Designed miniproteins, single chains. Designs and how they scored, part 72

Each design is a single chain, and the fold is of that chain. pLDDT is the mean over its residues in the fold that is shown.

## One batch from the design tools (miniprotein)

Design m2493
Fold by ESMFold2-Fast:
Structure m2493 (fold): chain A 70 residues (1-70)
Amino acid sequence: GQKARDSALKGLMAALGGYYDEAAAWFEQGAKNATNQKARDHFQRGIDAAKAGDYETAAVHASNAASEAA
């Protein structure tokens, strides 16, 4: 859904700025709004990556979550 996709984008933007706690919070919101398990799994991996400060992994999982949530 659109809310999950919007959350993925906002999480990506926060992570790009180095705001990893904010990125994790957006990905948590994305997981709550996701309607399928694949999107939720990608958001969860994005949360874990953001908390670890791993931008590249967070970006990959946010992109995959957005695609699965469409």
Scores: mean pLDDT 82

Design m2494
Fold by ESMFold2-Fast:
Structure m2494 (fold): chain A 100 residues (1-100)
Amino acid sequence: SAEEIEKLKEELQKLFIEFVGRASHVARRERNEELLALVEELVKTADKLFKDPLNEETFERLKELMEKIIELLPEEYKEQAREIFERMIEVAKKLQELLK
């Protein structure tokens, strides 16, 4: 339904903002240019996915970028970032099934 699609989009956006916010904070604090570049690519890739939510290539690229970001995070941030990532993938898959 349209209401379910909107709720899943809102949840996905909230999770994405939290992931990007945390990764950006770490990148700035650590002056990690590689992490900052990956976060910038993640934001661009997410924008493409929101415009074409059924694009499998863009979805796979989003997952690849998030995994690379998690690997560069300090150990204390990895678990929470992975939990956000796993929840985002679950919500995104539910959204994709409703849009088919």
Scores: mean pLDDT 86

Design m2495
Fold by ESMFold2-Fast:
Structure m2495 (fold): chain A 89 residues (1-89)
Amino acid sequence: RREELKREAERLIRENRERIAALRERIENSTVLSEEQKQQYLQALDVAEGHIERAEALLEAGDYETALRMLRKLGVELDKLDEEIKELE
């Protein structure tokens, strides 16, 4: 269902943006991460923000399936990053 795919993609864009903002705040305020680790993780979040911008462009073009696949993959990458940071905390 195309409208369902569009709504799911829009939801994932919001979710991933909120997760990126929360992770950025955690990284910047961390007392256990080194400056090198912080720089590496913040760069990964900058790349993630770029993927969201590309997914938004795909949504505007009507390519909901490709946008959704990209956003789901990004969610998995953010899960991995969150777990990695938790292991260091």
Scores: mean pLDDT 85

Design m2496
Fold by ESMFold2-Fast:
Structure m2496 (fold): chain A 83 residues (1-83)
Amino acid sequence: MEEVYEELKDKKGLKEILEKAAKLREENPSVQSYDELLEFSVEALEYLAKNKEISKEEIEEALKELKKAGVPQEYIDKVESLL
């Protein structure tokens, strides 16, 4: 999570990281870090939901992009349950 935290600082927010994670997964589904990208995106969404740093609408948009990228429904459901 340390690299995730550093990228959050550089990109000024979790939403940008989430969008990047979804895009990377879509372009490189067989990458070794596929599970890490998936878990990272879920963790980032959980953090957003708990800290209310951005609106629920923005979290929903990030979830929609992750869903389009093929993230398993179980991960989407987990974040949605926090909203």
Scores: mean pLDDT 59

Design m2497
Fold by ESMFold2-Fast:
Structure m2497 (fold): chain A 89 residues (1-89)
Amino acid sequence: DEDIKLLKELAIKLTEGTPIEELAKEISEELGVDFQTAKNGLELIKRVLEEMGLTLEKLKNMSLEEFKKLVEEQLEKERKRADAIYAAL
């Protein structure tokens, strides 16, 4: 749940307009991941949030459990997309 809490905080900051480079530096320092990996992940999260039409108000009012379910749904969607591509090979 600590990971989900952090991910929700990052989603809120991205929606507020915090620069990706600033958040990537914070993640790199907090999680010990390299800057480029953090930046790529944040760019993907930002794209997904924009596609879903999630407002800052919805994100702030969403419980951690609701946010976790949302993340799990998006991960499942990406897995199905990857499986479909692999099956087409």
Scores: mean pLDDT 75

Design m2498
Fold by ESMFold2-Fast:
Structure m2498 (fold): chain A 62 residues (1-62)
Amino acid sequence: MLKVTLKPGSSAVTDDGSIIPGGTTLTVESLEVLPDGDLLLKLVDGRRVVVGPEDIESVEEL
């Protein structure tokens, strides 16, 4: 599992329509690089969110 922290001001929207505010640290089950260079984060609760690599402050292994 990974901890992914979003940059302050880089809010994201999950596949269920929930808003994740910038600066949030997410517990991620998997991270996939999409063909356009965006990152698909699969959260441990089953939600998915797409972010740009520029929106990520840090990635840390759990």
Scores: mean pLDDT 82

Design m2499
Fold by ESMFold2-Fast:
Structure m2499 (fold): chain A 85 residues (1-85)
Amino acid sequence: MKKEIEEYAEKAKEAIERGDAEEVRRYAGKIADLAIKAYEAGDIETAQFAADKLAEAAKLALELGNDESIKAIEEQAARVDAAVA
């Protein structure tokens, strides 16, 4: 699971660098899905790892001024927050 999260995080980073908000939403969504799955399985460490990768992606999108990518990542982070709260 952590390896898949790392692979999706790298693809999300590449999409942010390209300004491809649709691909950012896709890979951020996959990270969020794995975070929720890990949390439901009681794997809090993996869920936190996925959340940290979403936060890193949001920081990169903010540094690059990519508003659409920021929104896409925030939507996926909100899904994780809703599932764990």
Scores: mean pLDDT 84

Design m2500
Fold by ESMFold2-Fast:
Structure m2500 (fold): chain A 109 residues (1-109)
Amino acid sequence: ALAEAIEAEREHTEKLKELLKKYEAGEPEDEVFKELLNVERELIGRLAEIYAKAPEEEKAFIAKLVQDEAALLVELKNKYEKEKTPIKELLEEAIEHEKKAIKELEEKL
């Protein structure tokens, strides 16, 4: 389960980097933001599936990853919609969040 979570987080990080490249290539901010939210929801779903199949000793840690991703989704949405934070800063924040999650997972593996 932990190894599967690491792979899910790594694939997610690459998708976020691809979104950053699309933004830099001139994709409209609102379209990039919509894709960011969809990509974040996809990761939450993947981590929830990993949690359902995880050994009991790993479930608490995977549950924390699901909770942390759900909290990030709410934060990104609020920063964009309420605080008018630029999409580039939100993408960079999401990428750094995933790098930290991968490091914590590797330390538990």
Scores: mean pLDDT 86

Design m2501
Fold by ESMFold2-Fast:
Structure m2501 (fold): chain A 68 residues (1-68)
Amino acid sequence: SMREYILERAKKLGITEVEEEAIEKLIEAAQGDKERLDALLETAAMIAHLRGSRKITVEDVELALQAV
């Protein structure tokens, strides 16, 4: 599933948790585009790490949408 893909990819990026609303927003914004999903997820993970967190929040995804 797309949810399982996001969670597995996030773990590889050093993320331990992704908010449910963040997962839904990532899926919606990607609109079936895997390359866009990967770019958004990588950017959101970077933003989380810059905050000193291993959790992706909906705010991280909103910021990633402005950058990607």
Scores: mean pLDDT 87

Design m2502
Fold by ESMFold2-Fast:
Structure m2502 (fold): chain A 99 residues (1-99)
Amino acid sequence: MDALEGARLAHLGGLEAAKAAKTQEALSAGIGGALAGIGGIFSAENIPGKLGERHAGRGGLAGGRGAKIGGELGGSEEGKRLGEEGERLGRIGYEKGAA
């Protein structure tokens, strides 16, 4: 539950950060966050059980971090906010999948 939502928010946050990007560094961070989030979503949908949850949680963690960095560098408060929430939910999902 939390892992997939974290990956989804990280993907959306990465897209928002990329849209606001004013530098190549901010754009790369936003795109990287969006791709990590989508990878987490794909893992949750296609990999069964705890392994899928762990990969989705990692996608939310890595994607949320990228979206937050891209949002900070690009001046996207929405990208930063979505990235922070994606990282938080991704952490919860990763910890549940690791147990």
Scores: mean pLDDT 83

Design m2503
Fold by ESMFold2-Fast:
Structure m2503 (fold): chain A 60 residues (1-60)
Amino acid sequence: KEAEEAFKAGNYKEAYDLYKKRIDEGDTSYGPLLALAKNKYNKAQGKKPVGIDDFFSTLE
């Protein structure tokens, strides 16, 4: 729910981190939402989707 609220607020990085936590807990149904949050952040910058490591490296 916190991930959903972060997503609605436009905090895509926060939403991504929270969805990833759900997947790490074994709920793979959050995979599409994780990808969507990642894509929303990347598209805001005009970029293609990237993996978690690439996503964080571009923030530095």
Scores: mean pLDDT 67

Design m2504
Fold by ESMFold2-Fast:
Structure m2504 (fold): chain A 96 residues (1-96)
Amino acid sequence: MPDARGQELKRRLLELAARVVALAADLTVLKLAKAPVPELLARLDAALAEATRYLNEAEKALQAGDYEKAEEYLRKAEEAVREAEALRREALAADA
């Protein structure tokens, strides 16, 4: 169902965007706290940049009505967000 698919993809985009914003805020806090894991923070920053790039491409695909391409970019963005969440957990454990 085209309308339902478009709405579901937009919902996933907004959900992933919210997670990226939360992770970016956590990264800022960890940098300000001088967490003793600069390599993990650099990897977290890179994963967030990758997620943001894929979310931007997914939004462009959704605007063009290319739902297959949007779904592919959302999948890649979700993988980057999951990597960022894992890196954030690892950085917090090291800063404890």
Scores: mean pLDDT 85

Design m2505
Fold by ESMFold2-Fast:
Structure m2505 (fold): chain A 50 residues (1-50)
Amino acid sequence: AAVEEEKKFLLKQIEDTGVESLKAAVFGDYDEVDRLNEEEEKYKQEFDEL
């Protein structure tokens, strides 16, 4: 019985992953940017499926 809590969790994960991706980009770690963008897309898909 945690659909709304799960949605909030996923939204936070999306935001946190986006912030980490921006930090990686600032440091020129484009491999991490690509990996984090994949994780962000996964969380967005999970959010949409709820």
Scores: mean pLDDT 81

Design m2506
Fold by ESMFold2-Fast:
Structure m2506 (fold): chain A 100 residues (1-100)
Amino acid sequence: SADERALEAIRHLGEAEEALKNGDYETAVEHYRRALELDPSNIFALDGLARAYEKLGKYDEAIKVYEEIIKRMESVKDTPFGKKLIDEYKKKLEELRKKK
């Protein structure tokens, strides 16, 4: 059911966030991916996934995920908060592209 999928997504998101906090970046990637399979719209899971890839030195994967985040934030690009957050992601993309 939709409710069961939502609860499973939340559990995987929580496990991913704990793994990321503990420096277990490969486990974080696995759980963020599972959360996104269950809830593809979760931008917080995308942010966590990109950060975990960055910590693993998987810069190509991190870049693709950050580009997806910016694309999904198109609706809020003209708000002060959305503009600031998008500018931070764009700066992150520039830094990661230099590491390739």
Scores: mean pLDDT 87

Design m2507
Fold by ESMFold2-Fast:
Structure m2507 (fold): chain A 98 residues (1-98)
Amino acid sequence: MEASEEEIKENEERAKEVRERKKGKKEGEILKLDLEEILLEEARRLGLDVEKIKELLKNGDYKGAIEYVLRFKGELDEESLKEIDEGYKALEEALKKD
């Protein structure tokens, strides 16, 4: 599908920033960023309050952010539910190892 020249440039810059942000980070920090992106994307798809999810994530309340999205689990597909559950479990295991 066609993206505007500005949108392509912004997508390239964002991809570069994500790579730089992941560079030199611990596994738990990378998993945290990946989980944040999944939750925000699903919130946008569902038409949920993205700012509320951002606030929960900023406060380190990953469980609250997940529960907020999962209140609408009937609107989520099975793959999205799997990604959220697996991402959270991976993040918890990585944080417990440190």
Scores: mean pLDDT 68

Design m2508
Fold by ESMFold2-Fast:
Structure m2508 (fold): chain A 119 residues (1-119)
Amino acid sequence: SVGESAPVTVTTAADGAEAVATAHATVYANQGDTITVTVTLTATGAGSAALTVSAALSSGAAMASAEGTVADGETVTLTLSITHTGPAGEETVSVAVRAKNLGSGTVTVTVQVKVEAKA
């Protein structure tokens, strides 16, 4: 299976500016397996950040986007999942995190990708 990606820091220079962090993880998935992306975000120095997380497989399938908000000193967890409908093989999962209304604050992003076998 798969481990956890390294933390990524996202910072904006101005109020209302959008910051984007990207992460990639490679996993092996069989047809019918569930691929789950868990994104943990901690805000520092921000009033209230608006967050959108999107993820896509290298085979072309996209996961439904997840949205949230995080306040200064708080942590939020956003989860996306997809059933692997393609043939058994390696998938590169591309994850994008967008943060708005961050001001001069910072969001620390940890991305974890897991594959769960078909029951």
Scores: mean pLDDT 75

Design m2509
Fold by ESMFold2-Fast:
Structure m2509 (fold): chain A 100 residues (1-100)
Amino acid sequence: MKRFYILAAESSIELAEGRVRTAERLTDAMKAASVEEAEKLYQEALRETDSAIQNARQGKEAAEKAGDKELAERALEVEKRARETREEAEAAYAAKQAAA
């Protein structure tokens, strides 16, 4: 069972990390985009960060079941980064709308 939980944790954490990177790129693209294009990029960034938070939480649960503290801490850090990226996307979109 431990091997299964380690593989599940690593898979979920890797997926979450990829989604955070995508959301960061979408947030940067939003800053350079038109207001209309920024809305589309913002919705995509929200979906990516929400999915990243879910994947990170799943990874943390699997890591805890495996007794792997380092994987659990990595999952927690990815969840924190996903939440921060979501807040940055919200702030960037609000600023874009205010400048319109």
Scores: mean pLDDT 88

Design m2510
Fold by ESMFold2-Fast:
Structure m2510 (fold): chain A 103 residues (1-103)
Amino acid sequence: SSMAEQGIQAVQQARESIKQVADDIKDKGLATIFIEATLTSLELLLVTLAKDNGDEDLAEKVSKIVADTLARIRQAYDAGKSMEDIIDIADEGLDRLIDLLKS
């Protein structure tokens, strides 16, 4: 569907942005804030796209995946995990969003 295609494209653009942030921003705290901001912006876009298509269930599932991913990122950051670990958590969340949009 056109909605699924647009959503998947947005997720892939977010993935590219997160990788660029990790490469360009050497301060782990600042990089993590930008990753969180990117995921929050992606949530707003996907929730709006789902609601505009009358799919409130999809909107709720998107918000849950993003909330779970943000919580895991914050937990990993607070535990002193590497930037690589934080990116892996973000990538896992983005993969879950793609799978949801394909369903």
Scores: mean pLDDT 91

Design m2511
Fold by ESMFold2-Fast:
Structure m2511 (fold): chain A 68 residues (1-68)
Amino acid sequence: MTVEEIKKIIDWVEKERPLSPLLKAIKEAIDNGLETVEEIIDEVSKRLGIKPETIKIALENLKKKYEE
């Protein structure tokens, strides 16, 4: 998954509902100039106290829903 794919998924979610704290944190990391998925996951993990693995699983599940 690329940063551009994550941005498209977030934009898609935001059209229907307010963003969750997790998705808001990811959007903020992208807007603050983080260029890689690994940097975004690390930053969000530190901000929210969530394991990086948990964030990766959440993004994978969102991608599956976006592709349906």
Scores: mean pLDDT 81

Design m2512
Fold by ESMFold2-Fast:
Parts: sequence; structure tokens; C-alpha cells
Structure m2512 (fold): chain A 78 residues (1-78)
Amino acid sequence: MPLGEILVTFEKGTDLDKMKKEIEKVVASVGAEDAKIEKVGDNSLRVTVPADKLDAVAEKLKTLPGVKDIKVFKPDIL
């Protein structure tokens, strides 16, 4: 199954550990199975989810407080 990635950028100085937990709640609420959440740089988290759940997760992540930017990366040619 193809996986999609969402890069969530927060304000500098944001508590990424707390934001990771909030993202875990979001992916659970959507039913995204075994989402991977990984720190990439000082103020960004990468969320890897099944491509089928990508849009639903991205929409919910946009509603989180403290989010500066969200970039969605759809897997091409797997």
C-alpha cells in the first residue's frame, strides 16, 4: 500500500513532544493504522500514513493550535 507523508511545521520553540501526542490522537480518530510520527528538524514533525487516509489526517491537523504550515506529500510511483 502506498504511504503518504505530511510535514507539519510549528512555531519555533513549540513543544514537539506535546504536538506529537496531539497528532497521535488525530490519526487515531481517523482510523489511520500505525501512523509514524518523526521529528525532522527543530520545529517540524513528519507524519506517515496510508495514502487513503492522507486527506482526512491533513484536514484534522490543520485545526491544531500552533500549526504554522502543513505540506502534504503524496507518494508517486511505488
Scores: mean pLDDT 77

Design m2513
Fold by ESMFold2-Fast:
Structure m2513 (fold): chain A 66 residues (1-66)
Amino acid sequence: SMEDYEKIGKETGLSPETVKRLFELAKRLVVEGRASTGREALLLAGRELGLSDETVEKIYEISKKL
């Protein structure tokens, strides 16, 4: 939800729209068979969006608690 993206954004300094785009792209990568795990998909999506791997790993850890 946008509320979850807002929470992640506050902890990472990203806009909730950027967080939403990250998760939407990651889901697409899994569906297309370009990533085998959610973590791998988030890292690949993050690189496409110009995010650091450190930021994406932090987002992944926060998402496990939502």
Scores: mean pLDDT 85

Design m2514
Fold by ESMFold2-Fast:
Structure m2514 (fold): chain A 80 residues (1-80)
Amino acid sequence: SEADELIEKAEKVIEELEKLKPKATPEEQETLDAMIDELKKAIEELKKDPNDEKKLENLKTAIELGEEGIKLLKERLKKK
């Protein structure tokens, strides 16, 4: 299902964010923690109602923000 695919993608994004956290600054870690919390919340909400269009869109948005966070942090680490 679309919900199952999004949940799997979100869980992979959480895993990447968690792996990057030890290499992040304290300010970046706070931002990563916020993104991880929003992803976990959106996953749990979608699991309760996997056909809810708003919950699907919320998880899609959280995934996009998480992926952008991963990209930006990786770019910063590469410049260090």
Scores: mean pLDDT 85

Design m2515
Fold by ESMFold2-Fast:
Structure m2515 (fold): chain A 100 residues (1-100)
Amino acid sequence: MKAEEIRKLVEEARKESVEKGIQAALGYMGQAASDGDIETAREAARLAVELAKESKNPEVLEKAVQYFRHLAEGAPEVADIFREAAEELEKIANEVRKKQ
């Protein structure tokens, strides 16, 4: 699957809700990682982080962090991408919780 296709599919899901957009990005990221498609996995991870900033839902953010950490453990070749995304999302989740 190509990065441009992932962007289009995530944007379509985001039109229904930000949470659906995040779920779509996480799903495509996991698939790309399993296929060894590093570039597509990076783009999907970036989209998930961007949408997470819009969601402001700490439960969705915390679930995404767990997913990124799980993928990092299973895919050492791309682990840094997933760890960086998890750290960014965890920071956003903490900021959202401080405001609530």
Scores: mean pLDDT 76

Design m2516
Fold by ESMFold2-Fast:
Structure m2516 (fold): chain A 67 residues (1-67)
Amino acid sequence: MTPEEREETIELLQKVLGLSREEAEVAIDELLAVGVHKPAAQFTAAAIRVIGEPELKEELERKAAEA
């Protein structure tokens, strides 16, 4: 993921999931770790799927608070 794609994805995650900037950065790293290597628009589709997984959202919030 390029720096520009990362910034665009952060903005998308903030709009779709209501994440802070720090939470969105952790979310990108987590989604990449689970094998999501897609452009920003498709990354948002994957994030919408993850929205139904409360464990992942809680983990992202916790990690962002520590970062």
Scores: mean pLDDT 64

Design m2517
Fold by ESMFold2-Fast:
Structure m2517 (fold): chain A 68 residues (1-68)
Amino acid sequence: SLRDSILELIDTFEKESGIPREEFIEQLIRYLERVEKRLLPLLSEEDAAAFRERVAEEIAILREIKEE
């Protein structure tokens, strides 16, 4: 699942980098928000809608993991 893939990514990054899990999650959320803001104006309406849904889903999962 998307959640399982995100968890595995976070766990792997924490283990390999030594960066605290919470800090990595916060940086990743900020990155996704930045990418969305920059990329949305460049996309078609259909692609923009799909991209917004995906980013919202990923950020929601990241926030849930951070609060655990």
Scores: mean pLDDT 83

Design m2518
Fold by ESMFold2-Fast:
Structure m2518 (fold): chain A 61 residues (1-61)
Amino acid sequence: SAARLEALRAGVLAAVDALREAGLSDEEIRAALDHIARHLRSRGVPEADVEEIVAAALAHA
């Protein structure tokens, strides 16, 4: 559902913000996102939704 995708996106973005506040590098954050993406796929989240969440998290504008 749209609400589920929104909640997952918000959670991943909050996690990325916390990692940045903790002083992790962009490379370490990308590694964490790769781990999160793999976990979401294993839980049956559609690939398009995983790609959207990762793209949103990598955007730093």
Scores: mean pLDDT 81

Design m2519
Fold by ESMFold2-Fast:
Structure m2519 (fold): chain A 84 residues (1-84)
Amino acid sequence: HMAEEQEKAREELLELLERSDPPRQRAIAGFIAAFLGRHGLPQEELSRLAADGRRGALRGLERLYELGEVPEVLELIRRALALE
């Protein structure tokens, strides 16, 4: 159930990142980092996630699984990309 949703979310994020330029990849990572900050991750880790772009976004997604917030964040990312 949840494990299948996690793998699907990771694949969708990977596809989005592959189709995004570096500034957009950093924006995606930044949105994930901002969300994780509200849930208590240290600022140093958040800054590293945002700066690492594609890799940072993927590591951030793994942290989001621990919080059970993956679908909500993916929706926020999709909305942010549509507005930009």
Scores: mean pLDDT 72

Design m2520
Fold by ESMFold2-Fast:
Structure m2520 (fold): chain A 77 residues (1-77)
Amino acid sequence: MSKKKFSELSEEEQKEYLEYLKNLIKKLEEEMKELGIDEETIERIVEVMEKNIEKLNDDKDRDKLGEEIQKILDEFK
C-alpha cells in the first residue's frame, strides 16, 4: 500500500486499510497467545489499538497508526 493520509484515501481504500489493521491486530493477538501472554494483557493491548483506530478518524494519519502497531510487534521480536 502507498503511504497516504487516511483522509486522502477513497472510501473503498479506507475500508481496506481498516481491514488490514484489524488483521494486524488479530495476528498480534495470536502471537501474544503463542508467547503465553495472558488474556487480560492481550485485551488491554487490543483496546489501545482500537483507540488508535478511533483517533485515526479524528487525525487522519494512516502512517502513525501503522507505526504504533509495528512498535508493539517489534516488542515481541
Scores: mean pLDDT 66

Design m2521
Fold by ESMFold2-Fast:
Structure m2521 (fold): chain A 69 residues (1-69)
Amino acid sequence: SDLEETKQLAVAMLRERAAQIPDPAARARALAVVDETEKRLSEATSHEEVNAIAREAGAEIDALEAEAA
């Protein structure tokens, strides 16, 4: 479904962002955030929920990268 495709795209984009973090410890923590986010997204029933969950995860990844810089 379109919703499932949106979930998969969100996970892929977040995982790519996490994988690009230069600090190994921050990268590992960011990838763990992506894994937890994938579980949360599996239970989402709307595009609004997917967008909210992805936005929250993106902010967490951004914070981890900033703390490592």
Scores: mean pLDDT 87

Design m2522
Fold by ESMFold2-Fast:
Structure m2522 (fold): chain A 115 residues (1-115)
Amino acid sequence: SELETNLQRLTTRVSELEADPSTEVDVKDPVAVAAALFVATYRFLTGQGSLSELIDADTDLGVAEIYYTLTSRAELNTLLLLRDIASTAAVIKAANPSLSTADALQTAFSVISAN
């Protein structure tokens, strides 16, 4: 499914950002924006990152939301779903340090996608 493809892309992008947190975030890529939100949220919750890093990630998310509201409903819907998956996964992983990033994202995906 599209959500499964986007989850795989999100997992890959998070791994890239964990390896190099200085990587620029393209606000026109909903996967990149969601991955940056995961990393910033997780780092903040675990004491590894600053509040300013979290605010920067949230600001990029806000810019992406405005951009897609004006340009693409489909991309906006993708961004909002990936945002919820990323933020939920960061909280899950922070509470359960033994979980891999992939397992935390998969758990969050299962919760968000279940109806």
Scores: mean pLDDT 85

Design m2523
Fold by ESMFold2-Fast:
Structure m2523 (fold): chain A 133 residues (1-133)
Amino acid sequence: SLRVLVLVAVNEGLLNGKVVDPRKVAEELARRLEAAGRALGAEVTVVVRFLRAEELPDVVEALLRENEADILLVVLLGGTHSISPAELEERLRAVAERHGVRAVIVSGAPSSEEELERLLREAEARLREAVEA
């Protein structure tokens, strides 16, 4: 059985809570991604963290040291102030590669239910592709 570690990372300081509650969004994403991974026959561990994007590489390294995983899915909610999205993705992939883990990274700052559903469909599709590879 494939082991999937899902990290829902929330930068609540950069999310506009007027339309979407960041905590409720994180809980919804965690619940649906756990269900999607289990439907693919994977053993799923889901972790939710409220943090700044610059802290993410260190958090991922700690999680991969503590958890056996074949696939890492990172869903980043919110923007990045101190690090570019491309640089962040590169650092996260480097950490995963050191641990022999396949990394899938999706990011968004959904301001509506439609945007949240699009982000979720992207995350589910990318997870399916990683499990089938």
Scores: mean pLDDT 80

Design m2524
Fold by ESMFold2-Fast:
Structure m2524 (fold): chain A 96 residues (1-96)
Amino acid sequence: SAEAERLIEEARRLIEEAKRKLKEAIRYLNQGDYDKAIELAEEAIRLARKAVELARKALEIDPDNEEAKRLIFEAEVLEGMAGIVLGLAKLLKSKA
């Protein structure tokens, strides 16, 4: 459906933005800017969670939508990776 397609497109855009924020978080982490790494990792988590929400709504409209299922999986993996970066940045900040 057109509604499910729009939700999938928005979820995909949010996943791409979350990937960019995560890459930036890792870059700042490597530079010792732990505050910026924390900020960007938290933003990546929020974007990934919103993508899961939208993809799940698309799946409610079309339960057999394989793209929505793949986007949920990708966003959940991305949230997990961003969570690891967040934890590491907080730990390293406490030792600085």
Scores: mean pLDDT 91

Design m2525
Fold by ESMFold2-Fast:
Structure m2525 (fold): chain A 90 residues (1-90)
Amino acid sequence: MMDKERAQYLAKILAEKLAELTREKSKGKSIEEAKKLAEEIGKELAEQSDGVKVEVEIEAISEDTLRITVKVTLESGAVGEAVVEVKLDI
């Protein structure tokens, strides 16, 4: 697999995992609490990714929906980015 394809794949997997964890743990919370939770989970996932730089951006795009952007940079300098929108049960 080319480094760029690997970075893109990792970004997608991390974004999807972050979205699923946020959806499950945010039930009954406000959008602001859900956003903070997503930021905390994103930071934890980034810290567990050795040899890879992970940058996470969380944006509230509606009263019940978050946009999660994950950018992964490999040691080679290859960059991948994934965007996932998650509708929350709030």
Scores: mean pLDDT 83

Design m2526
Fold by ESMFold2-Fast:
Structure m2526 (fold): chain A 62 residues (1-62)
Amino acid sequence: VKIELFKVDGKLVAVAEIDGYVGTGVSETDDEEGIEKAKREALESAKKRKEAAEKYAEKQKK
């Protein structure tokens, strides 16, 4: 699992990667609570993307 943090236009953006699936999370604050929120959102997004892609690929297999 890989997580990177960026500051964009006064907001904190987290990008997480799980098994090649990328998720993003955003926080309006750049304090510890904002960092944890952004990281958690990014991880959840990546995980949901992985699950959705695997389910979708199973239906579209040719």
Scores: mean pLDDT 77

